# Designed miniproteins, single chains, continued (5): the designs that were tried, part 98

Each design is a single chain, and the fold is of that chain. pLDDT is the mean over its residues in the fold that is shown.

## One batch from the design tools (miniprotein)

Design m19394
Fold by ESMFold2-Fast:
Structure m19394 (fold): chain A 93 residues (1-93)
Amino acid sequence: SAKEEAYEEIDRLVKEGKISEETAKKLKEEIDKIEDEKVLAALAELLRHYPNPPPASEIAERLGVSVKTVHKAELLFDTELGMEEIERGVRKL
């Protein structure tokens, strides 16, 4: 399932030291609130390419979803991972 793929990508990012366990927990809690499988698939694809995801148009074409669906996933991705980047000092306020 797309949700399982998103969880696997989050666990990989923790193992690779790219995100904290706290950020992983927050991402999983937000993912658990999403019922739209297309949004979950777009989110898994964004996480797979973190920190350098391809443009929303490319992800939309690859997954066969609308750009609007990818933008919904990007809102969650940018919110949660933006906080991680600030906490690690790689993004300045």
Scores: mean pLDDT 80

Design m19395
Fold by ESMFold2-Fast:
Structure m19395 (fold): chain A 60 residues (1-60)
Amino acid sequence: VENLKKSYEKFLENAEKRREQTLADAEKRYTPEEVARIQRDLDANLERLKKFLEEQLKKA
């Protein structure tokens, strides 16, 4: 199960880096209100991903 944990941690780390890149691009192209909405959506997606991975680890 620890190998799955390490793989999931790397996957989450990559997801966080992509989130940062998406926000940086959005800040250049969109209004602050739109950027805030994008940030909330990205944060919600990351939280859903974390919960999904935790559930998978519990099943393993």
Scores: mean pLDDT 78

Design m19396
Fold by ESMFold2-Fast:
Structure m19396 (fold): chain A 88 residues (1-88)
Amino acid sequence: SAEELKLLQELSELFQELGEALQQKDAEKAKEVAKRLVELFRKLYEETGNEQYLKAAELFEKVIEAIEQGDFEKAAELALQAAETLRE
């Protein structure tokens, strides 16, 4: 659908922003972007019914927790795992 394509475009942009924020160790920005990714993956699940998007949302909730603990390496690993869930 047109909505799904729009959400997928926003996903690509947010992944890039998250990567930059994590590399810079900008906890506030990284947390903001990760929260937006959780919301976006939940919307993708509502549009598609694809459970992999729910798994990605759960992983990004863990990314937020890792950022709050100052563990940017763990946050990056969890974000990579979330990207893996997009492959069926």
Scores: mean pLDDT 85

Design m19397
Fold by ESMFold2-Fast:
Structure m19397 (fold): chain A 76 residues (1-76)
Amino acid sequence: MEELERLREELERRERELRELASRASKEMQQKALELVGKAQREAAEAIKGLSEEEAELVAARIMTEAADEAIELVK
């Protein structure tokens, strides 16, 4: 509950920052960032199998936040 809400806020901040940085990044860096996020989405989908909805949301948010941080670092 508390952890999931904070993690979602962090993910939203990362997504906003990534969007801003991507707008000034090269097409090559934008493509690499998209590939990284896409890979994380596939990993999250695999990791959440068999979990409850609440657990799945928490695990997916953690994986996606980590990937967003990595993508931001890439496009800086």
Scores: mean pLDDT 78

Design m19398
Fold by ESMFold2-Fast:
Structure m19398 (fold): chain A 80 residues (1-80)
Amino acid sequence: AAREALAAGDREAAVAAGRAAMAALRDVDAPSSLEDLTPEQREAAIALAVGLEAKFGREPLEKFIATSPSEEERRIAREA
């Protein structure tokens, strides 16, 4: 899993998981609200956040948590 790869220090695996999650999210109709995400879409969003942290570091993710207008977006980012 993306979380396990990042925790183990395997940034390449975490980035790959994030890319796969991004592709999966793009192949699905955009949810009208992030609160309406399916469990699969939510897991993909978390994996994407983990992959972005692995590639760009923690700062962009922390900025996203601080600036996101959605509590669900902040919750997903915090779970990464």
Scores: mean pLDDT 62

Design m19399
Fold by ESMFold2-Fast:
Structure m19399 (fold): chain A 91 residues (1-91)
Amino acid sequence: MAPAPGEDPEEVAKELVEAAKENAEKAAESKDPVKQASYLTAASLHGIAADFMGQGEAAAESYRYVSEAYEKLGDKELAKLYEERARKAAE
């Protein structure tokens, strides 16, 4: 997802991190597997968008929230995958 030409990339990245955190927390708190999948997908896409914009720290923070949500849901393999994505995005 590319920001509009007049938007500040750092401000957009900050909004993406906040949205990723909110969606990841909603996924971890949801008892509905369909809602969990929808929130985790949204959070992951926000991280990917930040990474695509070259905002590595924002992407890393977003991926860490996704990793924490998967860990809380018992999906250790996906939690580890997103932790590794966060580590690489921060480099």
Scores: mean pLDDT 81

Design m19400
Fold by ESMFold2-Fast:
Structure m19400 (fold): chain A 104 residues (1-104)
Amino acid sequence: AVVGFGSVESLRAAAEAQADNPEKKEYLLKAAELAEKTPKVDAEVLKGARSMGEAYEAAKGYMEAGKAVRIEVLLDPSMSVEEAKANYEAAEELLKYVEEHVAK
């Protein structure tokens, strides 16, 4: 499985757009760093998740079924600090799940 918050470049661009909200900028930069560190494999892209929480549940189900999953979630600049934090935390938990069950 592969997980990410869209492209690293898009996340960094979104973070720069949040210059007036340093807490949100920090979570977007952390999401970009997490996306760079996420293991990548050739897999079908799972689209349509609105948050990393939705992506986590979908990826977990697919991985338990023995399917490879790639998740792409777009972070919207209109997203609140709380939503950005929740998405980062869900992505970090999903990465731990991937490392435990898929990545060796």
Scores: mean pLDDT 58

Design m19401
Fold by ESMFold2-Fast:
Structure m19401 (fold): chain A 64 residues (1-64)
Amino acid sequence: MTEEELAELLREYLEKASPEMKAQLEAFIKRHSEEAAVNLMAVGLIDPERFQALLARTLAAEAA
């Protein structure tokens, strides 16, 4: 997968995500990297509920 394909996939996912999940994912990207976000997205493609839970937990842990 090229970096352009990666960025496009991430943008599409963000556009289709709930506003809450979109905000959480954007915060995660700002703190880490697009690569880290894509790894989470790979989990989301298999199990979207688990992806949302992992993302929320990771951001909460970092905020503490």
Scores: mean pLDDT 64

Design m19402
Fold by ESMFold2-Fast:
Structure m19402 (fold): chain A 80 residues (1-80)
Amino acid sequence: SIEEKLAELEKRKAEIDRRMVEVGQRDNEIDAQLRKAVAEGNEEEKARLNQELFDSAGEFLKLMGEKIGVDGEIRELLRE
């Protein structure tokens, strides 16, 4: 049924939202570590943390794409 499909899509959306929150929390932790590394002049740690932020941005963009897809499927179901 439409209701069953909607429930599964809402569940997937909630999981994506949870993962996006986890990425945001990790970004805040990395940002705090990066500020410390900058203050200490630790160039190696700065490079490592910048790479982690880059990787995290990639994961966030992937999750955003997945969320857009799920939102699109929900809109199509609600149009029926």
Scores: mean pLDDT 87

Design m19403
Fold by ESMFold2-Fast:
Structure m19403 (fold): chain A 67 residues (1-67)
Amino acid sequence: SRFEKLAQVISEVSFYIAKVARENKLPRSVLMRLITAATEEAIKHPDDPEGVKAKAKELMERALAES
């Protein structure tokens, strides 16, 4: 179902963000902002899982460059 696909994408991007944030010791505030932004992107674009994953990666790369 579409809800299961949405849940899968949210799970995948959240895991990616949490893993990279932990490995790079990012502040909790940055982690929470990234997870919130990626979740909002997934909800806005439920038919574009690859675009959502690409956006999560872009947001993470920007956060790492600013750290």
Scores: mean pLDDT 84

Design m19404
Fold by ESMFold2-Fast:
Structure m19404 (fold): chain A 80 residues (1-80)
Amino acid sequence: SMEDVHKAIELGVKALELAPPELRDQVRELLRTLWEFAQTGDKELVEKALKLAEEIRKHASPEAQKVLDEMIEVLKKILE
């Protein structure tokens, strides 16, 4: 739903705020992918966003990992 897309973007903004400088470009790529999905409805972009979020999560702080875990659950729900 559009509500789930907005929630994913909000979580992405929170992830960007928590990101150290070395992860910020990857989180910006994640946010760009989510905004492109919001404009196009292309579910391949959701799959790309999911892979990006999972990769960023591996290098994120525990606080940022919680935000990314919530985003991953929202993205999986969109793909159902």
Scores: mean pLDDT 86

Design m19405
Fold by ESMFold2-Fast:
Structure m19405 (fold): chain A 83 residues (1-83)
Amino acid sequence: ASESLRSLAEELRKLRDEAQANPEKAKEYIEKAARVAFMGSSADPSLTPLALALQQALEDGDVDKAIAYAEEAARELERLAEQ
């Protein structure tokens, strides 16, 4: 369980970094980040509101907000993996 959560957190951080490094492909990386966040919510339902917030920011076209939610989801996954 904790290893899976850490793996998802690392994937979210990679996708966040890719979105920041490649603005022309940012939406593609954020879409992948939303899927990873929902995978995390399947492992721990406390992540569901954060996954939904990330998807909503993506749908609203708010890339900066979506990146911020991806960062928050990665931190929360890491925190849960330590418990």
Scores: mean pLDDT 81

Design m19406
Fold by ESMFold2-Fast:
Structure m19406 (fold): chain A 82 residues (1-82)
Amino acid sequence: SAALDALERKIEEAERRLEEAVAAGDKEAVREVLEELSAFLEEHRDAIIAEAESSEENRARAEELLARAVELGRRAYEAMLR
């Protein structure tokens, strides 16, 4: 599950960096976190899909990780609009 493991690490890093940026009031850092996560998802999309389709367990894990990425994006946009 190399692609799903990489996605999980990237989401965890993005979640940590977003919390730091929001606490600092740094809207540019919030934007950078979104841009980096978006670029990662675009670059690794095919590998993530292939691993998600390999088993029911990997599909469930991929759905959970993507839901976390969507929620991170929502929080980041809310922070930038304030």
Scores: mean pLDDT 87

Design m19407
Fold by ESMFold2-Fast:
Structure m19407 (fold): chain A 70 residues (1-70)
Amino acid sequence: SEVEVRVGVKDTGVSESEMRKMSSEQATEAIREAKEYLKKGDEKKAIEVLKSKGFSEKDAEKIVEKLKEL
């Protein structure tokens, strides 16, 4: 749900406040797109989407792991 996606953005942002400040809307959209790719089995594309929106590779991998837990 949208609430869970927003909570995820804030939770991942706790480790790096700078990532959370990039823009909450852009970060939320990137996570939403990554979740859609994960549902299709495209984990690599999920990571690429997150990286294209300003997340580092390590942060993108952590977000993907969090999304897989949902």
Scores: mean pLDDT 67

Design m19408
Fold by ESMFold2-Fast:
Structure m19408 (fold): chain A 78 residues (1-78)
Amino acid sequence: AREAGLARALATLDPAAAEAVRRLVAGEEVDLSTIPLESLQAALRALSRLHKEHPDPAVESALRQVAEAIAAQKRAAL
C-alpha cells in the first residue's frame, strides 16, 4: 500500500527531508529551500521508487516539487 511504501521511504531519509516529504504528500505547502541538496536528492530517489511501484497523484506532485527544488538550488549554486 502507498502508506507502507511511504513509511519505508521516509525511514531512509533524514528527519527534515522526511517531514517535508510527508507534508507534501499530505497536500501541504512546504518551503524546500531550507532542505540541503543531498537530502532533496535522497527524497527524489525514494519518491521515484514509490511512484514506480504505486502510481499516485499525491506522490507524483511531491516528486515534481522536490525535483523543482533541486533544480532551483543547483541554479543558485552556479
Scores: mean pLDDT 80

Design m19409
Fold by ESMFold2-Fast:
Structure m19409 (fold): chain A 68 residues (1-68)
Amino acid sequence: SAMDEEIARMVALIRAMMEHYAREYGLEEGLRAAERFVEEQSKTLSPEAAARLRAAVEREVAALVARF
């Protein structure tokens, strides 16, 4: 669906941002970047889309933390 594709695009972008910030400034800064992105995007999304974005980003955060 269009929502699935948009969520996947947002998740790919935040993954790249998290990895970039984690490399440059450390893991904590990468995680803060993810939190800020989810919070800001959630303001413009439906509750359903916001919940799906949060769940997908939570999985990406877990994967990044597991690599550190």
Scores: mean pLDDT 83

Design m19410
Fold by ESMFold2-Fast:
Structure m19410 (fold): chain A 90 residues (1-90)
Amino acid sequence: MEKVKELLDKAIEDVRKLAEEHPENAEGYRKLAEAVQKARDAAVTMAEAGRIKDGLEAVRNYLVQEARKLGLKEAADLIEKYTKEAIDAV
């Protein structure tokens, strides 16, 4: 669980940095970072239910599609990278 939380926290940090680098899209990056934060907060509950891999896969698929719909390709790539690494760490 420590590695999963670390990777999701890293995704949140990197997406928030994109909001600072691209202020014209800051609201989109902020909403994506908040969505990753909610996934990170739910990770313990998903692990206790024995559904952490399925939960992380669902979150990855949803958030990557949302980032792509917003045209935020760099955020989509970062979220996919860190959520995939988190799944592999379970």
Scores: mean pLDDT 80

Design m19411
Fold by ESMFold2-Fast:
Structure m19411 (fold): chain A 96 residues (1-96)
Amino acid sequence: DDITQWINQAMQTSTGDNRTILQGTRQMIQNGSSPSDVFRYLGNSVISLRQSRGQISDSTLPVVQQMFDQQAQNIDNGNPQPGMDTMRSIINYLGS
């Protein structure tokens, strides 16, 4: 599983909140959660983390949330590639 491999690599360098999000995402995959539910958890967790770090403005927050919701819907509709690309970017961010 590519996502599990990306998470395991990122967890080697992640600590604190970053590591907690990666552990939660991995647990959802291990429990058999749907790909879109895994994406929603990872996306919402990172949005909240970045907002808490002042990295997302109040004006951009709704736009980012709408983008993630659309990508999750696209996964359910058989177009998973944008969501997979986004998940990889998020996992790399959490590992840095």
Scores: mean pLDDT 84

Design m19412
Fold by ESMFold2-Fast:
Parts: sequence; structure tokens; C-alpha cells
Structure m19412 (fold): chain A 83 residues (1-83)
Amino acid sequence: MEEVKKMVEEAKELIKKLEELLPQMSPIMQRFARAVIEEAKRYIKRFEELLEKGEEPSENEIRGLKFVIKSAKSLIEEIEKEL
């Protein structure tokens, strides 16, 4: 539960960071960033619903969000290195 809440908070922070960096990205990179943001938002909504009910996400859902978080982090690192 607590680890899941931290993952949701981390995903929200990463989305905010990607949205802030969007205007500085190339059109191709903006497309990838928007796809990652959209996918992350779907996981965040799902996990917030589960947390409100006191339910824990499945291992598969947790792995999915972890993958999205890694993708967002990699994208941010790549963009920041080019700026």
C-alpha cells in the first residue's frame, strides 16, 4: 500500500516534469512524451481508485506502472542531456 502510493506520487511528478519539458522537445520527441504521459495517467487513475478502496494492485499492474516510470525517467534524462 505505502510503496504503491509512493509510485503513484513519483509517476505524477514525472508527468509534471515531462509536461514542463514538452515545449523544448523536437516534434518526434513530443509525440513519444505525450504517449508516455497518457499511459502513465491511465495507471495513476487505476491505482488511485484501488487505493481509495483499500485494495492493492495486482503484480502485473505494478510491473506495468514500474515500466512506465522507467520509460518516463529515461526520456527525461535523454531530453535534459540534449538541452
Scores: mean pLDDT 82

Design m19413
Fold by ESMFold2-Fast:
Structure m19413 (fold): chain A 72 residues (1-72)
Amino acid sequence: MYEDVALPLNEVFYKNGKISIEEAIKIVNEEYPVKLSEEVLEILKKNGINTVSDLVFKGTKELFEEIAKLSK
């Protein structure tokens, strides 16, 4: 679901928004019961998202929903 991806990433952002999107995905995969694939990383980078800060400012609900579909 959208919330299964957005909520962990928002928590990582509030801890340190300057970390890379690769490190944020690693943290989410280690600390949360969700698996974000390398395809998720490719989609985020294609949309100009390189840090968790970028994801918060450029990430749309539609983008998070697309990512959530790939995370099952």
Scores: mean pLDDT 70

Design m19414
Fold by ESMFold2-Fast:
Structure m19414 (fold): chain A 74 residues (1-74)
Amino acid sequence: SMAEKLQALGREYKARVDEIIASGLSPEEQRAALEEVVAETRRRLEEAGFPADLVDLLVGIMRAEGERLLAELE
């Protein structure tokens, strides 16, 4: 189902963000790595058949959450 695909993608996104945080990269390198993960997640949502407007919304939420998690370590 779409819900199952979204939940799986959300879990994988969270795991990748956690790996970036644990990596010991500089803040600039962490932001660059986050942008790559966000771009890949966008492609996978599009491949899964989510509508463009929903993909934009979900990617925006995921980016904001990732940036929030990175900022909490400062």
Scores: mean pLDDT 83

Design m19415
Fold by ESMFold2-Fast:
Structure m19415 (fold): chain A 62 residues (1-62)
Amino acid sequence: SEEERKKRIEEDVKLRQEYLALRSGGPEAQARADELVREHFARSRKEYDEILEKAKKEGKLF
């Protein structure tokens, strides 16, 4: 729905802010920044998999 899309955009923006803040820190903070990116993709796995599957079916994977 429209509300769910807006919420996802807002969450993405906040994650991006957190990521940038962590990347400006020390080595451990930078490692956590990478982990946040991984967690973000894990959460959106279903959506990512659907996009990937459609790309494969249409021959537009790359």
Scores: mean pLDDT 72

Design m19416
Fold by ESMFold2-Fast:
Structure m19416 (fold): chain A 74 residues (1-74)
Amino acid sequence: SKEEILKLLEEIREKAEEKGDKLTVSLVEQAIAAVEKDDWEAAEMALAGVAQRAKEKGDKETVELAEKAIELVR
């Protein structure tokens, strides 16, 4: 559901803000905006960026949250 996706995105955003990861915050905000306007392609692209960045940083929790959000967007 849209509500479940937005909840996951807010969790990722909060964790990224706590870490000072401004690039991940920006990507999550892009995903939120895309979800709110039903732009599922843009949402998936932004979330793929979040997942890739998290993988590069070894942030397994953020990878899992982003991948779960991607599956819900599809």
Scores: mean pLDDT 85

Design m19417
Fold by ESMFold2-Fast:
Structure m19417 (fold): chain A 71 residues (1-71)
Amino acid sequence: MDKLKKIVSEVLGVSPVNENDSLFDLGADGVKLLKLQAKIKEEFGVTIRDSEFYKNSTVSGLVDLINSKLK
């Protein structure tokens, strides 16, 4: 959780970031989603697609998605 909050904060340029915050309400656009994909891949070794961000748009939803891909 804390590591993902830091990545979201750095990429979107906002602080603090809460678990119930929507990525899109925090200012995520296509370019920032690409940056989030790159950072998540580097940090957690998982690939997130654009469509998955729309379905898992909150910070907590994104954590759940990452955890579901770790096997």
Scores: mean pLDDT 79

Design m19418
Fold by ESMFold2-Fast:
Structure m19418 (fold): chain A 56 residues (1-56)
Amino acid sequence: GPLSKEGAEGVLKAAQSGSLASIGAAAYGIERATGVKLDPRDAEAVAKAAREQLEA
């Protein structure tokens, strides 16, 4: 199912952190919630997916 608003905000913050570990955790969170596979090294793609969850 979709991320909660709080979950999506946390993922967006993690994606914007500049930490590879945090970006990877954010990508994993989106994959677990939505089934969408993201490159854990692509901070921009992870942040975009998190914003899409916030807009839903």
Scores: mean pLDDT 74

Design m19419
Fold by ESMFold2-Fast:
Structure m19419 (fold): chain A 113 residues (1-113)
Amino acid sequence: DEEKRLKELVEKALEGDEEAVKELSELAKQSKELAKKLFEFALGKAAEETAALAPDLTEAAVELRKLYLEAQLNNKIDEMTEKMLEIARENGREDWAKQIEELAAALKAKQAA
């Protein structure tokens, strides 16, 4: 029941429901474990939306999200960043390459703290 409620809140928030966004923000502040679950649900929904709009880009987008999570967990930021940049270049997405560089810089800054 709790997991079903969290999934419904994530779905409504992604649709732009202001009340759902506020509830998710409060839950994330209360527990790191809840914040992690909400993040996982949000990534899943974003992948589904990308599949509907751009099927050819869906696999690349999902792989980039996985590599980003691995970079955070395994402390292999530089290695994972290189792989993400390869995927962006192979798909002709210069905008993704810029975002990857910004995310890598943010991860390194967080690790330095």
Scores: mean pLDDT 58

Design m19420
Fold by ESMFold2-Fast:
Structure m19420 (fold): chain A 95 residues (1-95)
Amino acid sequence: SSFEQSVENMLNTIKTTLDLYERGRLSISKDTLIDIVTDEVDRLGRDNNVPQELQDEFIKKVKELIDKYFAGEISLDEFKKKLEEVAKELIEKVS
């Protein structure tokens, strides 16, 4: 669906940002990444009429993953896997 494609595009933005960060090609703070995620979710929500409650839940879960990643508690691969799981939950709740 167009919604699933919009979610995939958002995930690709987040994943690409962290891939560049790990390769030393981008300098980014945790707070800046959270701002990027918040802006991407806001755009996705406007374009697809996603309820604010579901946007807030997704942002909260992704922030928890970002916190764990920057704390060194999870690898980038684990972050990507968990991000996909959180996105799948969002798709299932909107469908």
Scores: mean pLDDT 87

Design m19421
Fold by ESMFold2-Fast:
Structure m19421 (fold): chain A 87 residues (1-87)
Amino acid sequence: SRLERALKIIEEAIKKNPYLAVLMDEVDIRVIAPDFNEEEREKILEFIKSKRDPELEKEFESLSEEEKLQVRLEVTEAVLELAERIQ
């Protein structure tokens, strides 16, 4: 299914950049999967949340505001790349 394909693509992206699981929210999922219904997007969000590493979340919170911005920009770039792969 398109949902199963999307989840596999997202899982591989998270393996490459684990901050994707920490920082991606519902807004990012709408960018990645605009043609998906709300229930499918909720399943994607739940999957992403299940991949969150508490140690990495703690590391992110300990970053400076400048470093946090850099990580957020890298995540935004990855979200746009995921949108092209999933659409």
Scores: mean pLDDT 88

Design m19422
Fold by ESMFold2-Fast:
Structure m19422 (fold): chain A 62 residues (1-62)
Amino acid sequence: MELPEELVERAKELGFEPVVENGKVYFIDKEGRRLDYISLAVEAALGNEKARELLALATEFE
């Protein structure tokens, strides 16, 4: 897995399951939606506070 352990633990706390497929990172929310970083940024802009927090954390590790 290409993700830092801290990011994985925090993503799970926020209700996202991080997965890596074909070198790309996705976050699966509790509704089963598969979100890449662009989709996560859109969700954050639309007022999804958990998506905003996860995006901020992911940005810190990249």
Scores: mean pLDDT 76

Design m19423
Fold by ESMFold2-Fast:
Structure m19423 (fold): chain A 93 residues (1-93)
Amino acid sequence: SVDEIARALFETELWVLSKLKKPTLSEEDLAILYKAAQLLGSEKAQAAVEALAEKSGFDIAKIKELAKEPSVQKKAEELVERYRRVALALLGL
């Protein structure tokens, strides 16, 4: 399905980010990624974002609270729609 491929693509991007020694991610970036992981229903992606937050020295609890903000929700929805569009293009091949 489109959602399965979108989830796999998102999980792969998080894996790539995990291989960087010093990922330049803000607290808001991590909150957007965490909310996107929830919207895609990926517990694996949620865990990956939590690991990225810890590696970056951020408080996971604060990131989870920030992920509840309407502005973060909107940006996460836009991110998920980008992954869905890429997944649809891949299925159209």
Scores: mean pLDDT 85

Design m19424
Fold by ESMFold2-Fast:
Structure m19424 (fold): chain A 90 residues (1-90)
Amino acid sequence: SAEVQKEFSLLDVDGDGLVSSVEELKTYLRSLGVEIKNEDDLVGRLRILQHNLGLNVDGVFGPETEAALNKSLLEYGSISKYIAVILENE
């Protein structure tokens, strides 16, 4: 939705908007309208992100997932497309 895209744009993904921690990841996902109620929700969203990034799906926000996510945010903005599709969940 337009609101999801606006929230993503409020994160300065061309600098300080880089995701470097689990807390920043939660903030990023919530900015896209993803509800994170508990760690199982976060792990589920991480698995979907890892699948969409072409990574090993372990549900852990490790260096490989962090690097791939930030590369997509900086170079392509493509990860926002996957999250928007996930939010629709239809």
Scores: mean pLDDT 63

Design m19425
Fold by ESMFold2-Fast:
Structure m19425 (fold): chain A 84 residues (1-84)
Amino acid sequence: SSFDLLEQQVIDQVRWAIDNKWSEMAKSVISSSMDTVISTESKANSQRFIDRLRELLLKNSDKIEDLDKLLEIIDKYEERVKSL
């Protein structure tokens, strides 16, 4: 599906930004993609996307300078999804 392609592309972009220590790019990609997903996808797909992004960040926690800040962004989006 188009969502599966979007999800994979975003995961790859976030991983690439993390590997290069580009914290602002990672933050921008996460925020922009979550805004798109919440606006265009189902509640279930939005929750799946959030869960996968959180898992990616936690798995790569040793490589992320601003982990707490990125997790806070994800938590804010999850709060919005729970209200849909």
Scores: mean pLDDT 85

Design m19426
Fold by ESMFold2-Fast:
Structure m19426 (fold): chain A 85 residues (1-85)
Amino acid sequence: KKEEILKKAKELRTEAENLRKQADDLSVQSDEAGKQYVRALADGDLETAERYKAEYDRLNQQRDEMRKKAGELETEADKLESEAK
């Protein structure tokens, strides 16, 4: 039982690590959308600016959700490791 609990905790940590990597990729995409938003504003292209602002906000929301999920998995892994002792 104890070894199976520790294995489950390790699996949760690996899943959390994968989610954090995905969140980092979304952060890069969000930064690029933010740059496009600023360029569109400078060019007076309000329609393009609104579109990139929406994309920036969407990517940041997805990033935050993935980071939250990763934190939940890490907390569950900590709990399982505590139970194994």
Scores: mean pLDDT 88

Design m19427
Fold by ESMFold2-Fast:
Structure m19427 (fold): chain A 92 residues (1-92)
Amino acid sequence: MKEEEIKKKKEELKERMEKLGISEEQKEEIEMWIELLEKAGLPELGIKMAEIMLEAYEKGVSTDEINEQLAKLLEDLSDEEKKKILEALAEL
């Protein structure tokens, strides 16, 4: 995505979080994943993960189910992309 599209998607996600009435903890978790993946050079993946988490929260699925969906998404990444995420985690 272009930088402007990423910024617009982030704004839309923020509005969706406020409309859905998710907890501050859930909001912080989504924001942390967006920031982490942006630092890893994978901002589009961060947005996709945030959308999955928001849809799951809207449907009332458990944290365990959300973590399973996110784990499957991360398993599909290349070894190089996984390395970038681990490096970004180490910098936090």
Scores: mean pLDDT 76

Design m19428
Fold by ESMFold2-Fast:
Structure m19428 (fold): chain A 81 residues (1-81)
Amino acid sequence: TREKVIEANKAALKAYEELKNDEEKVREITRRYYESLGILTEERVEEAVEAWKKGDPDPSLIPPPLNLLEIGAEINKELLK
């Protein structure tokens, strides 16, 4: 169980390292996250992408959707169930 969680977290780290330099993938993940919360607007997506580029996630909108822990949790849900 813990071994699978560690493996999932390593996969999340690799995905995050690839994604952090790919603005379009960051934008797509942000859209999907906001859509799941029922708050999807293009303005919010652009603000989140700009905050990501600055290394300063916008806490005023939602918890940072591009946070490694949140990405790790989503991957864990997929791998564990």
Scores: mean pLDDT 59

